# Designed miniproteins, single chains, part 3

Each design is a single chain, and the fold is of that chain. pLDDT is the mean over its residues in the fold that is shown.

## One batch from the design tools (miniprotein)

Design m71
Fold by ESMFold2-Fast:
Order: C-alpha cells, then structure tokens, then sequence
Structure m71 (fold): chain A 75 residues (1-75)
C-alpha cells in the first residue's frame, strides 16, 4: 500500500536527518576545540584548519544527500 510506503519513507528520512544533525553538531564541537589548539601551533594557519574542516563538512553533507536520494529512489 502506497500510504505505508510513504510512512516508512518519512520515518527513515527523519532518522537520516537526525543522524546527520547529531553528527554535524559533534563534528562542529570537536573541530572548534581543535581549531583553538591548532591556532596556537606554529606554522599552522587558521585558514588551513578552516579549509580542512569545511572539506570534511562538505563530504558529510554529500554522503547524507546520497543516502536521501537512494531512499527516494526506493519509494
């Protein structure tokens, strides 16, 4: 039944979104802490740490986008 499939889809989508949000919050807190420590290290610039952090966050976003697209295709 299409209604049951929609309900399962919404539940799985919500779980994926919650996992992504939780992971992003954890990563943000850990990287803010790392930023403070690395900013005091000689030869490491704040811009370098920022670029690495942004690249990691973009990768996480891409992974979760792929998961959501795969879920939509199975609808």
Amino acid sequence: DEEEKEKEYEKKKEEIEKEKEKLLETVKKDYERMLKELSETPNITEEMVKEITESFLAMVDSIYKLELENLEKKL
Scores: mean pLDDT 73

Design m72
Fold by ESMFold2-Fast:
Structure m72 (fold): chain A 71 residues (1-71)
Amino acid sequence: MVSKEVFEKVYEYLKSKYGDKLSDEQIKEIAEESVRDAEAFARGMGVELSDEQMIKIAIPIGEYNAQYLLA
């Protein structure tokens, strides 16, 4: 399971940036998907990433997904 800390940091970032444009439920779903995608990336590379490294990967994925919904 994804670290709660990673999810919370990604969720807070996306909410601060997109909370006026997307519902809380949409932001939660994007954060969950973005963290899962970051996990899949790490698993595909055969590496273990720190929570900080996971956040750095997940945030750009979340931004992409949020922008796609707003297009």
Scores: mean pLDDT 82

Design m73
Fold by ESMFold2-Fast:
Structure m73 (fold): chain A 76 residues (1-76)
Amino acid sequence: MEELEKLGEEILEAARAGDLGAVLEGVARMSRLAIEKGVPEEEVARLSQEILQAAARGDLAAVERALRELLKLVEE
């Protein structure tokens, strides 16, 4: 959980800075860890797309919501 929470914070900070390359890298790392922890690939793909699209729009609230949803799935 600590690793995923740290990645979530890094993704949100990158999104605030408009650094889409850092968002993409963070989402890729978070996706690998989520799948490794048993989250279905379909759910990870969906939430990854939501994070990337929200970050591209500068919608930080949507980025945060999608990150929280992904973390909830890891805890299930």
Scores: mean pLDDT 82

Design m74
Fold by ESMFold2-Fast:
Structure m74 (fold): chain A 77 residues (1-77)
Amino acid sequence: MTIDLSSDELIDILKELGLSEEEAREIVSKIASGEKLTEEEYELIKKAFEKYIKKKKLTPEEKESIEKLLEIIKELL
């Protein structure tokens, strides 16, 4: 895997938006397998990351890693 975020960290970020453990795991599994996401799943992930970035005042490097992950996820649409 070439992603700087672990599956557990990604699940935690999605749960911060109010997703259930099961919903977060399904989305992470789809991303890990390169399976196509629905537009709704993509919007939930995007909002979760935007909220996480704003809440945590991430370093520029951490923000860039999350933005690159969002680009990878967008390609799965």
Scores: mean pLDDT 69

Design m75
Fold by ESMFold2-Fast:
Structure m75 (fold): chain A 58 residues (1-58)
Amino acid sequence: GMSEEELRAIAEGAQAAARALGIEASLDEAYEAVKRVLEEGKEPTPANVVQAIRELVA
């Protein structure tokens, strides 16, 4: 399992990466995206989390 601190750090990084790609997402949406990636058994890479953010905000 991932700690809350690790999850927050990944969520903040993913939010910043999404913003750099022109995707507007809240920190809460980024946090949820990380959780969904982990629940799906995928690695929380920037690519996987940004894809989940796209799905949440579309």
Scores: mean pLDDT 81

Design m76
Fold by ESMFold2-Fast:
Structure m76 (fold): chain A 68 residues (1-68)
Amino acid sequence: AVRTILRGARTAVELGEAASLAEAVARILDLLTDESNERGRVLREIAEKLNKIGDDIDEYLKTGKKPK
């Protein structure tokens, strides 16, 4: 799930659909949670973990340096 969301987010940034990887991930998660059920809760937990590395991912896109 996380790898699939991240790949989709990178594609969205490359297509100019989002300004950053963090924004693209947030938009994908919002679309998935629109179906509001058990999946929404699991995705919200994943989003909390992604927020923790969101700055690192955005920095990677801007500087090209890998987050550690």
Scores: mean pLDDT 60

Design m77
Fold by ESMFold2-Fast:
Structure m77 (fold): chain A 80 residues (1-80)
Amino acid sequence: SEEEFEKAVKEAQKKLLELLNLAYQQPKEKREQILEVIREAEKEIAKVIDDKSLTNKEKVEKIKEIIEEARNKVEEILKE
C-alpha cells in the first residue's frame, strides 16, 4: 500500500541517518568506507522509488533489502 511504502521510505531514511552518525564516530578511513556504503544505498533506494515497473509492495521489499545489505557492509567495515 501507499502507506506501507511511505513508512518504509521513512524507516530507511532513519536507518541511513543512524549509519551516518556511526560513520562520524569512526577513524577517517572507516568513515570514508561507511559514507560510500550510505551513498550507494541512497542511490539504489532512489532508483527503486522511481521504478514505474515495481508495485509498492515490491518497492518496500527492495528498500528493506538495500538497508539490510548496507547495515551488513557497515558491520564488516567495523570488524576490520
Scores: mean pLDDT 89

Design m78
Fold by ESMFold2-Fast:
Structure m78 (fold): chain A 79 residues (1-79)
Amino acid sequence: SQAFLNQVQQVSQETGFTVGTLLAPYQDLLPDLEEQILLLVDKFPEEHQKHLVEAFLSVLVDRVDPVDALANLRLLVSS
């Protein structure tokens, strides 16, 4: 969704890394990571999407395991 892309862009601007650089370390582990995040977030009302994306991207910026980050995001969206 556009909300996800805007949040990735904002994190890119705040950290100084490009969107590709932020996702690159994880692409070999999860080649569909960006698509999986978008599909997951798009299931939610727009007002909730921003919070979910911000929470997930904070974890990625902190260099937490992306598999654990996705599992945690799925738990948040399933509750």
Scores: mean pLDDT 55

Design m79
Fold by ESMFold2-Fast:
Structure m79 (fold): chain A 75 residues (1-75)
Amino acid sequence: SKEELKALAEELLARLEAAGVDQAVIDELRTLFEYTLAGDKVAKDQLLLRLRQLIPTLDPESAAIAEEILKLIES
C-alpha cells in the first residue's frame, strides 16, 4: 500500500542518514520516493534501479528494508 511504502521509505532514509550515507544520495532517494508516492512511473522505475545499485553497499538491516521496498513497488 501507499502508506506501507511511505513508512518503509522513511525508515530506510533515517537509517541511511544514521549510517553516514552521502546526503546527496539520501536527497535523491527522498525525491524519488516522493514522486513515486505521487504516482510518477518514471520516478518509480528510477527508484527501483537506484535501490538495486545501493543494496550491495548497505548494512544488512538497511538492505533488508530496501529489499522489502523493492518487493512492494514490483507487486
Scores: mean pLDDT 85

Design m80
Fold by ESMFold2-Fast:
Structure m80 (fold): chain A 88 residues (1-88)
Amino acid sequence: NKEVEEWLKKFEGKSVLDLEAVFSILYAMGLLTEELAEAIAQYIIDNKEKLNELEKEIAISLLEALLEEFPNSSLREEVEKTLEELRK
């Protein structure tokens, strides 16, 4: 997905806190797209081993929000698996 790949490049050097701020702002404005939400989820999946306790809590909330807003996402299974891993 070209749009997901473009967002992932913009997330280089960003923290989960930065992604939470972007998600919250765009959600409140009604501008949150499935592609942006999937890019945020993919970033969390790719960086899950590097997250501290606070970042894990935020990551869990973001992944849960993705599943609620976009239940038919192609990333659903990988997000569910990552949630199980982060909740340990």
Scores: mean pLDDT 83

Design m81
Fold by ESMFold2-Fast:
Structure m81 (fold): chain A 105 residues (1-105)
Amino acid sequence: SAEEAVLEVEITFGMMLIAAGLLEKDPSAAPIFLKTAKELADAIERLIDAFPDDEEVLKRALKIAQEALDILKKMKPKLPPELVPEMDEIIKRFEEIIARIEELL
């Protein structure tokens, strides 16, 4: 359902926020942070694919995607250099998600 799909996105975003807090204290948390960011992108893409005509759902997804992108950009300088390419791919993915939602609205 739309409610369950939105809840999945909100829970996954909460997990990403927790992982960001861990990464601020410990660089070894970088892999888990990137994993939670990818899981959030997957959840948002599934939400958009399932409910492309639901303006309320799309607006909620847009807000979360924008907040996630801000966090990704803030956390990028804290990453080990070997993980920067993966971060850049995730940032690009969120920029594409935001553009897609804006086109649907």
Scores: mean pLDDT 90

Design m82
Fold by ESMFold2-Fast:
Structure m82 (fold): chain A 96 residues (1-96)
Amino acid sequence: SLSVDQAHQKALSALRDAADTLRQQGYPDLADSVLGSRDHLSKNPSSRSSRQLSRDLRGTGDYLRTQGKDDSADSLYRASDALDDLGDALDRAASE
């Protein structure tokens, strides 16, 4: 399983990739919002915030898929999965 540090870096990387894809597909304000969330997560990682962001990005991905923005949707789902992994890693660390 991933360590907290590995899961954190993976989540930050996935959020950056999602923001880049969103900007390329014509969603610069949404890309900026994702980068803001990434900056906050970089400084203040928590299970609650990671899981909340995961759910929000999954919902946005679902919407973008309905708009035919499959690359953006897929990038947000990858970021959502990485955020869930981070939440799980943080919960495990808190239980040890």
Scores: mean pLDDT 90

Design m83
Fold by ESMFold2-Fast:
Structure m83 (fold): chain A 83 residues (1-83)
Amino acid sequence: MEGMEILKEVAGPHSAVITFRYKGEEYTVAVMRVLDETLTLVFDEKGRAVGGGDAAAPKFDIEDPEVLEALTDAAKRAVALLE
């Protein structure tokens, strides 16, 4: 995604975390496999939860459609790092 800068990308067999900057703001996407479900949590630069749920279809409390697309892309990237 153009304009998205990956600051940190860490993955294990059951979890992945990506921190990125987009439009001058930092976001962290955390994806975890819990039993038979894959869950995501998304945080802004102040550590406030701005989205989460099922990693295949996360819901975001973000009104900027470009930021929402960047968060969705980062979540998909984090899921792809699992296993």
Scores: mean pLDDT 78

Design m84
Fold by ESMFold2-Fast:
Structure m84 (fold): chain A 57 residues (1-57)
Amino acid sequence: PLYRYKPGAKESDFYYPRVTDLINIEKAVKSGEFKSVEEIRTNFSYKPSDGTLKEIL
């Protein structure tokens, strides 16, 4: 994927398509990298709805 995951990175540090964002967010949550919706919003450029983020958390 075009996405490059980097713990602590800001959303402005990288670019990726919307679908890839969702896939990588889910992977990061399942690996225990993120624990809250706020952490996901800080580290990813795509901002899914609160409902979508709650479903993958």
Scores: mean pLDDT 52

Design m85
Fold by ESMFold2-Fast:
Structure m85 (fold): chain A 75 residues (1-75)
Amino acid sequence: NSLVKLAEKLKEEARKIYAEATDLEEAIRELEEILGLAGIILGIAKIVGDEEAIKAAEETIEEIRKLIKELKEQL
């Protein structure tokens, strides 16, 4: 399932951005870009009725939103 793999890859990339963050504003910007991509995956998954992809995209969105919130609290 290509949508599931893409959602999982975005989640891994988000975790890397968070772990390697040296500039909070830049990390937040990069995470917001990935959040946008995860939203597109969720939209496609909902249109095609792919429950596994919907779940993967929702988990990815939740993780990214949490990371953004944690970084914003440090601003």
Scores: mean pLDDT 87

Design m86
Fold by ESMFold2-Fast:
Structure m86 (fold): chain A 79 residues (1-79)
Amino acid sequence: MKRIEEAKKVAEEQSETMKKLIRRTLEEDRGAKVLSIEVEITGISLDAEGRIRVRLKITVVYERDGQQHTVVGETEIYL
């Protein structure tokens, strides 16, 4: 379906924007060093009204004050 392929492209573009914002926030506001950021599309679905729902899993590995931290979060975007 054209809609699902378009939603995947938009989700990938938004994922790159989210990576940049997360890196900036951690490095500039929190004094952390970002080691990696991974954003995974975990699901794409259509609801009864044709609304596209995209599930994302975000994994951030960063170092702060000599300690390495891993944060995993999940979010949804609607298109």
Scores: mean pLDDT 77

Design m87
Fold by ESMFold2-Fast:
Structure m87 (fold): chain A 95 residues (1-95)
Amino acid sequence: MLSVKNPALAEAEARLLVETMPKVIEELREKIEEAKRLEAEGKLKEAAKLRMIAFSTAGLWLAALEFALQMTTDPELRAKLEEYIEELRELLKEM
């Protein structure tokens, strides 16, 4: 959970999220593409497991980003958080 008591810590946590999200999104896209390959190979149980893991992971990061957005007043950080929230919502639709 992000700190709700110290605005400077909340902003630092938001910056860490923004720095981390490109890698998280890349890894999620790779999991979705792997699941699609497994489905094409008829490995439906393996594909379903991978989709479930990706969905759960994306949901957790989405919750963290939405919380950071509520606690952050910096307009540049808010804009980046909103971009990643939208990107994760689009990825969730593919899961």
Scores: mean pLDDT 84

Design m88
Fold by ESMFold2-Fast:
Structure m88 (fold): chain A 89 residues (1-89)
Amino acid sequence: AEENRKKVIEAVKKASDEIVKFYEEKGYPNIAKRVKENTKKTLEFLEKLPPPSPERAERMIKADENSVIATKNMSEEELKLWEEYAKKK
């Protein structure tokens, strides 16, 4: 139970770190900052939730892995649009 929450939290941290590094290496610091801010809020929320079942945890981890893949497969035009969006207050 608690072990499953820890696995989900670790997956979120790992996915976030990969996405942030990808954006920073591409020269998109504003979207990288938004990812960091959103990750902090997500982690705080996950700590308040009841521990997920093994099946739920597995689905959540896979979703985070898929998010990394999707981010790295975005076109340069899509990446620029996200960076511009992230600059807006």
Scores: mean pLDDT 86

Design m89
Fold by ESMFold2-Fast:
Structure m89 (fold): chain A 76 residues (1-76)
Amino acid sequence: SVVDEVVAYARSLGLDLDRAAAERLVAAFDGDLSTMRAVLHEMALVRDTGSAATRPIGSLLRELGLEALVRREAAA
């Protein structure tokens, strides 16, 4: 399913996205895998660089309750 594809892709990027969060993403993007993969990729980049790269992503993460995924960074 699209939800399973989203969860698998998030895991490939090192994002801990559970099924409920993936279902919210699918609902928000009407099952558009290309858009969801782009969002997840941006989240991984923000996490890895410690930088807020895209303002639309920030708003969407807040609405979806996924902000913690991009804020998860501790010292080496």
Scores: mean pLDDT 70

Design m90
Fold by ESMFold2-Fast:
Structure m90 (fold): chain A 93 residues (1-93)
Amino acid sequence: SEKAYEALLKAGEAAEKMTEEGVPAKEIARKVLEIISEELGVPFPLSEEDIEEIAEKAAPILKKEFPEHTEEEMKEGIKKALEALKKALETEL
């Protein structure tokens, strides 16, 4: 599904802009997860099942753009990135 890839692309573009504006990493992480949640119609801040599904659906498209990497490497990369964003939200205020 192109929807998973497009959601990640849109979230990445927002993260880039927020980074240039000097927004704190925790707020960037929140916005990225909100965009993905809204675009895909899944609950914020994403369940482990939602992360697995997003990675599985986006990996084949990313593999076509980056043929030097395996689809499994792309899937694991997406999962780790989304898990890291969730962990950033769990950091104490």
Scores: mean pLDDT 80

Design m91
Fold by ESMFold2-Fast:
Structure m91 (fold): chain A 91 residues (1-91)
Amino acid sequence: MKVKASVYKENKDGSLEKIGEAIIELSEEELDLVRFEGALNPEKSNKVIEKFGADLAAELNEELLEKAPNLAKALKELGAKIGDIVGLHFL
């Protein structure tokens, strides 16, 4: 599925800063991983969904980056780190 992936960093005051975005192709399995991770830790994911209107969001962790190769590649190119948040918009 074609999506717009946006990456956000949480500042010390709890505000979110957008650090980049890319249009990428994700598998159904990668979309399900983002949905699962966002449901497992909803605090930061809900902030991205509410403020930026993302369809799915998840805090980046090692498991997500290892299991979602197309997402991981795009996130590395955008300079994303573990603890940053990805928001996905369906196109």
Scores: mean pLDDT 84

Design m92
Fold by ESMFold2-Fast:
Structure m92 (fold): chain A 89 residues (1-89)
Amino acid sequence: MAVPAKVEVKEGGTAYIPLESSQHFSVSKDGKLVLLYVNGKYQIPHDSRITIDEKNKTLVIKNVKKEDAGTYVITTPTGSASTELVVLP
């Protein structure tokens, strides 16, 4: 059984979410598409606090807000992974 990964971060801190692919993926938060990345390029407008560290294969969310808490589904050509982001006070 696969359980979603859980990432805990303090409000105002930086969250790091691992990526299986740094070149092609989409990110949905609570069922809503928030980021689309294809061939190393952003395909839709995105929040400037959300960046991609291609070298470390990590999605980086800076200056985390309480509203950023939720379930992030990262979809790659080979599959999908779910990560729950918990924002602590």
Scores: mean pLDDT 77

Design m93
Fold by ESMFold2-Fast:
Structure m93 (fold): chain A 94 residues (1-94)
Amino acid sequence: SSMLEEKLRRLEEEARRFFKELEERVPDLPESLLNQIDLEVAGLITALLEGDEAAVAAHRANLARLIATLPEEQAAVVRELWDRFFAEAERIAA
């Protein structure tokens, strides 16, 4: 559907903004961790578009666990950027 396609486009734009800000503010993140975050973001976008609240909660929990593996200075920045992304993603998906 055209509405679903537009929501997906906007969610992908927000995801691109999130990863750009991660590169700028936390340039030393391990590539393996960035790849894991990318998978969780992609899964979250799908779950939001499908209205799968359990999957949304699972991807949020997985990402929180990944962030918790970082030194606190890096974790705080990633958490800030993630919270901003998630709030906007929920707004777009609604």
Scores: mean pLDDT 89

Design m94
Fold by ESMFold2-Fast:
Structure m94 (fold): chain A 69 residues (1-69)
Amino acid sequence: EKEKLIEENRPFVRELFRTVFFGDPEMSDEELEAALDAFAREIVRALLKSRGGTDEQADAVYAASVAAA
């Protein structure tokens, strides 16, 4: 089910990201996948870092950074 759903929508999703998200309709599938991978890695790292440990710890670190700035 999951594999079928992904494969059926893969061409549509790629065109959507290529055209709308990246604004490069001439972008190749390889370039698109590389850009998505880099983007996902940055988002995941940022999200995990901001939520590292607990929301309370993330809030404390953020508050300390704001106070220091």
Scores: mean pLDDT 61

Design m95
Fold by ESMFold2-Fast:
Structure m95 (fold): chain A 77 residues (1-77)
Amino acid sequence: SMEEVELAIESMERAKQYLVEEMERNNVPQSVIDEFRKRVDELIAKLRAGEISLEEAEERFLKLMKEAYEIIEELKK
């Protein structure tokens, strides 16, 4: 439903903001943070446009989140 899509987008936006702040706290290069933001924003835009399904968007978003966490963890070492 459109309500499920909007809730998913709100969740993605909140998670994006949280991970951007975490990357900044861990001194991740700005170019990496900007690329992460761009990829999340492009995914949200495709979902809003109906170019991808909610399931596909969730799978792609999970992958982006995992990649961001891996970058943060590498810099903590």
Scores: mean pLDDT 87

Design m96
Fold by ESMFold2-Fast:
Structure m96 (fold): chain A 88 residues (1-88)
Amino acid sequence: SRDELERRLVELLNERGELLLRMQDILEENPDDSKLREEVDKLVAEIDRLVARAVDALAAGDLESAERHLEELEKLIEELRELVEQAS
């Protein structure tokens, strides 16, 4: 349902926020790690793009596209989690 997909999006955005706070601390402790910063910036940009696509699909009533975008978003958030764990 749309309500279930909207809830899932909110949960993913909350997880993104928590991971970005942890990553910010890591980057502040490693200011010369330009490679890590570049990879984080690329990943965040792709996450934000998928969030926008999921929002647009939900607004259009395209629940199948919204679900696919949310599944892709979950994978990228897992990549961000792994990056945080590796850099910690």
Scores: mean pLDDT 88

Design m97
Fold by ESMFold2-Fast:
Structure m97 (fold): chain A 88 residues (1-88)
Amino acid sequence: SAGVAAAEALAARLEADPEALAAAEALEQRLIAEFKAANPNPSKEEMAEGLLAAAEAVLALLVERGLATPEEAAAVLEALRAHLEAQL
């Protein structure tokens, strides 16, 4: 799928940029920790929305840093949304 291909391309680019990888991982960890602190007993739907929000923020950072195009970011986010909706 386009989203899987985009995710693999982004992963390879992040492996070549350790500073960007560290920044992306730190942002994701912070946002997930903040979500869990605010939502101690999240529903599956709330957890999915929290994961999507964190992913969107990380993808926006990658676009800002020139590691992803907006189109690649959108494809990855849509593939993640579809995957999470299938788990509900």
Scores: mean pLDDT 85

Design m98
Fold by ESMFold2-Fast:
Structure m98 (fold): chain A 79 residues (1-79)
Amino acid sequence: MDGVAEALKGAEDAEKRGKELEKKGDLHGAIVEYDLAIDLLDMARYSAIAQGDLDLAAELAERKKKLEEKREELKKKLS
């Protein structure tokens, strides 16, 4: 039921864990959590589109882009 609320909560929790791991210097762990958050934001965006909430879908797309940029930055630090 309501994939948006469940996926958003999961994305928020994953992003929070990712930030905590990044602060501890666990860049690999942070990337894994940010990848999960990105996937969950995409699921929430798809559900928002299906419900006709295009404004929410656009906001989630922007939030996803910011996390993707953060993930790529961390990957560059590991290489």
Scores: mean pLDDT 84

Design m99
Fold by ESMFold2-Fast:
Structure m99 (fold): chain A 81 residues (1-81)
Amino acid sequence: SMLAARLAALDADYAARVAALKAQAKKDGIADSVLVAREVALDLERAMLKWSLEVLAEAGIDVSALTPGELMDEGLRLAAK
């Protein structure tokens, strides 16, 4: 399904971002506390986007054309009801 494919793509994108972050942190000598904070921020962003994708798809909204920003905005709009 389009939802399953998009969820898988989101997970793959964030896994790649975390790997890149860890590699860059090692090169730049970034403090472990800063690295952990950045990893947590990426995890929270991923979780919010997954929630928005699932809620909007369940509501029958076509999520294929929505940007991450639009997904977040529409998900929050539905949550506010």
Scores: mean pLDDT 80

Design m100
Fold by ESMFold2-Fast:
Structure m100 (fold): chain A 86 residues (1-86)
Amino acid sequence: MKKEAQEIADLLYELAKELGVEVDYDELLKTAEALSSVHDPQSLKKSVQELLEIVKKDQAGEKLSFDEEIKLSLARMLASVLGIAN
């Protein structure tokens, strides 16, 4: 559990960093541990990985599909929520 929570926190931290949103890693880790207690950590990790892949694709200047653009917007909203002090 704690190992997967740390992996999720690392992915969320990278996601926020790629989007230029400042987050406190220690608070993010606590959030990831809480989320991992109520959600399937593997599914949560895969969802965050997909969002991060789309963000990196956009950052690399690759063209996004309409569905990927919607997911990018969701990733930005998630990062913003995480940056609003947890």
Scores: mean pLDDT 78

Design m101
Fold by ESMFold2-Fast:
Structure m101 (fold): chain A 67 residues (1-67)
Amino acid sequence: MEKQKIVDEYVRRVRERAPDSADDVEEQLRKAAKESKSVEEAKKKNEEIVEDTLRFHDQALELQRSL
């Protein structure tokens, strides 16, 4: 299961930085991997989701500080 291995790696990274969102992100990563036709596409989509999640987390933290 090539796609599953990729998801596992990304889930690990999210769990380390944003454990609270790990469950939600895992679902999204799994869906993206399933939708992707190739392993390369799954990697790209998963990378985007992880980057987005981390960015959102960082932005939310900064916004809260400003407020």
Scores: mean pLDDT 75

Design m102
Fold by ESMFold2-Fast:
Structure m102 (fold): chain A 100 residues (1-100)
Amino acid sequence: SVFEKVSELLAKIQEAIENNDLEEAVKYMLEMVKLAEENPEYEEFIFDVIRTAAKLIKNQAIKQNNSELAAAADKVLNAKTIEEIRAKIEELAALVKQLS
């Protein structure tokens, strides 16, 4: 089910963030975007879960005093469409690769 896939992806994101593997966390966020694109009837639910993931990354960034990473995560939190969410997660992905 879509709910089981979302739950599994969120668990993987949380584990990646706990391990400070932000590249892996953002990879799973992009898989969630793909799931929303393929299941538009669950878009709102999946967006709320993506925003939860973005909030976790923002909190980790603040804890690490990384204002650029916090700002990138905040852009995902404030995104309103699937296209905007994808674009902001891709920006976040580019940033975390530079910080690795």
Scores: mean pLDDT 87

Design m103
Fold by ESMFold2-Fast:
Structure m103 (fold): chain A 63 residues (1-63)
Amino acid sequence: SHMEEELKRIQQKADEIKNIMKSIVERKYERGEITKEEYEKMLKQIDKFVQSLIEEERKRLAQ
């Protein structure tokens, strides 16, 4: 169904964004540009941001 394809696409794009953002933050940590505490905080912020995007897009499809 079109809705199932859209939901799958939303999840795939969300996973892609999350992986890119986490990769950037991990690279900054490995380079010593941020502390471990900042690294962990940024990972939590990325997870919350991506989850918010998924939820918003799912709500649009449910209308």
Scores: mean pLDDT 85

Design m104
Fold by ESMFold2-Fast:
Structure m104 (fold): chain A 112 residues (1-112)
Amino acid sequence: MVEEKEEQISENLTLKVVVDYDNKKITVTLIDKEKNTVQTVVVYADLTEEDREELINIVKKILISNSDISFELEFELDIKKDSPEIVKAQKITAIALRIIGEFIDLELEKKK
């Protein structure tokens, strides 16, 4: 079963979220029509609805603040629905830091 949700953040910013329950896959895509950029983050994780919404919100905030750059990143989260909250927080934070790290690397390459 696949669920798709589209959110219009602004006139030029569209967020698409695809949840594939069979493959335990979450795809978050931000499209900026003015900057002609597409950012995609794919996460493989067996999350509760609450944890999934938290992950999506964190990714969304990072992508919106850096919509100047196109990229595609894939992550696998070794967490389960019954994992301790501290473990979930650590794994989600690690993904956020990795996305931020990729943006820093892209900005450093841009300065050639």
Scores: mean pLDDT 77

Design m105
Fold by ESMFold2-Fast:
Structure m105 (fold): chain A 94 residues (1-94)
Amino acid sequence: SARDEFLAAKKELGKLLEEWMKKNVVSEEEFDLIVELAVTLDELERNGSEEQLAEATRLVREFNAKLKTASKEEAVELIRELLRRLRELLEQSR
């Protein structure tokens, strides 16, 4: 189901970001972005339609693939872009 695929992608994202934070010095601003991303994903899990969860899953999977080879600077910009796109997706339901 779209929900099961979303939860799997979200879980992989959490593991990748935990590993990334262990390997990199994270500023308070960068940590706040990660927290906002987690909150946004939780809101999508609770309120997202099947179509929104399918699109969110695609975005998260693309992010997960790119994060594995990204520099620290590239990773931060990938987090910002993912957060922006997920927020836009949520706004379409409000």
Scores: mean pLDDT 86

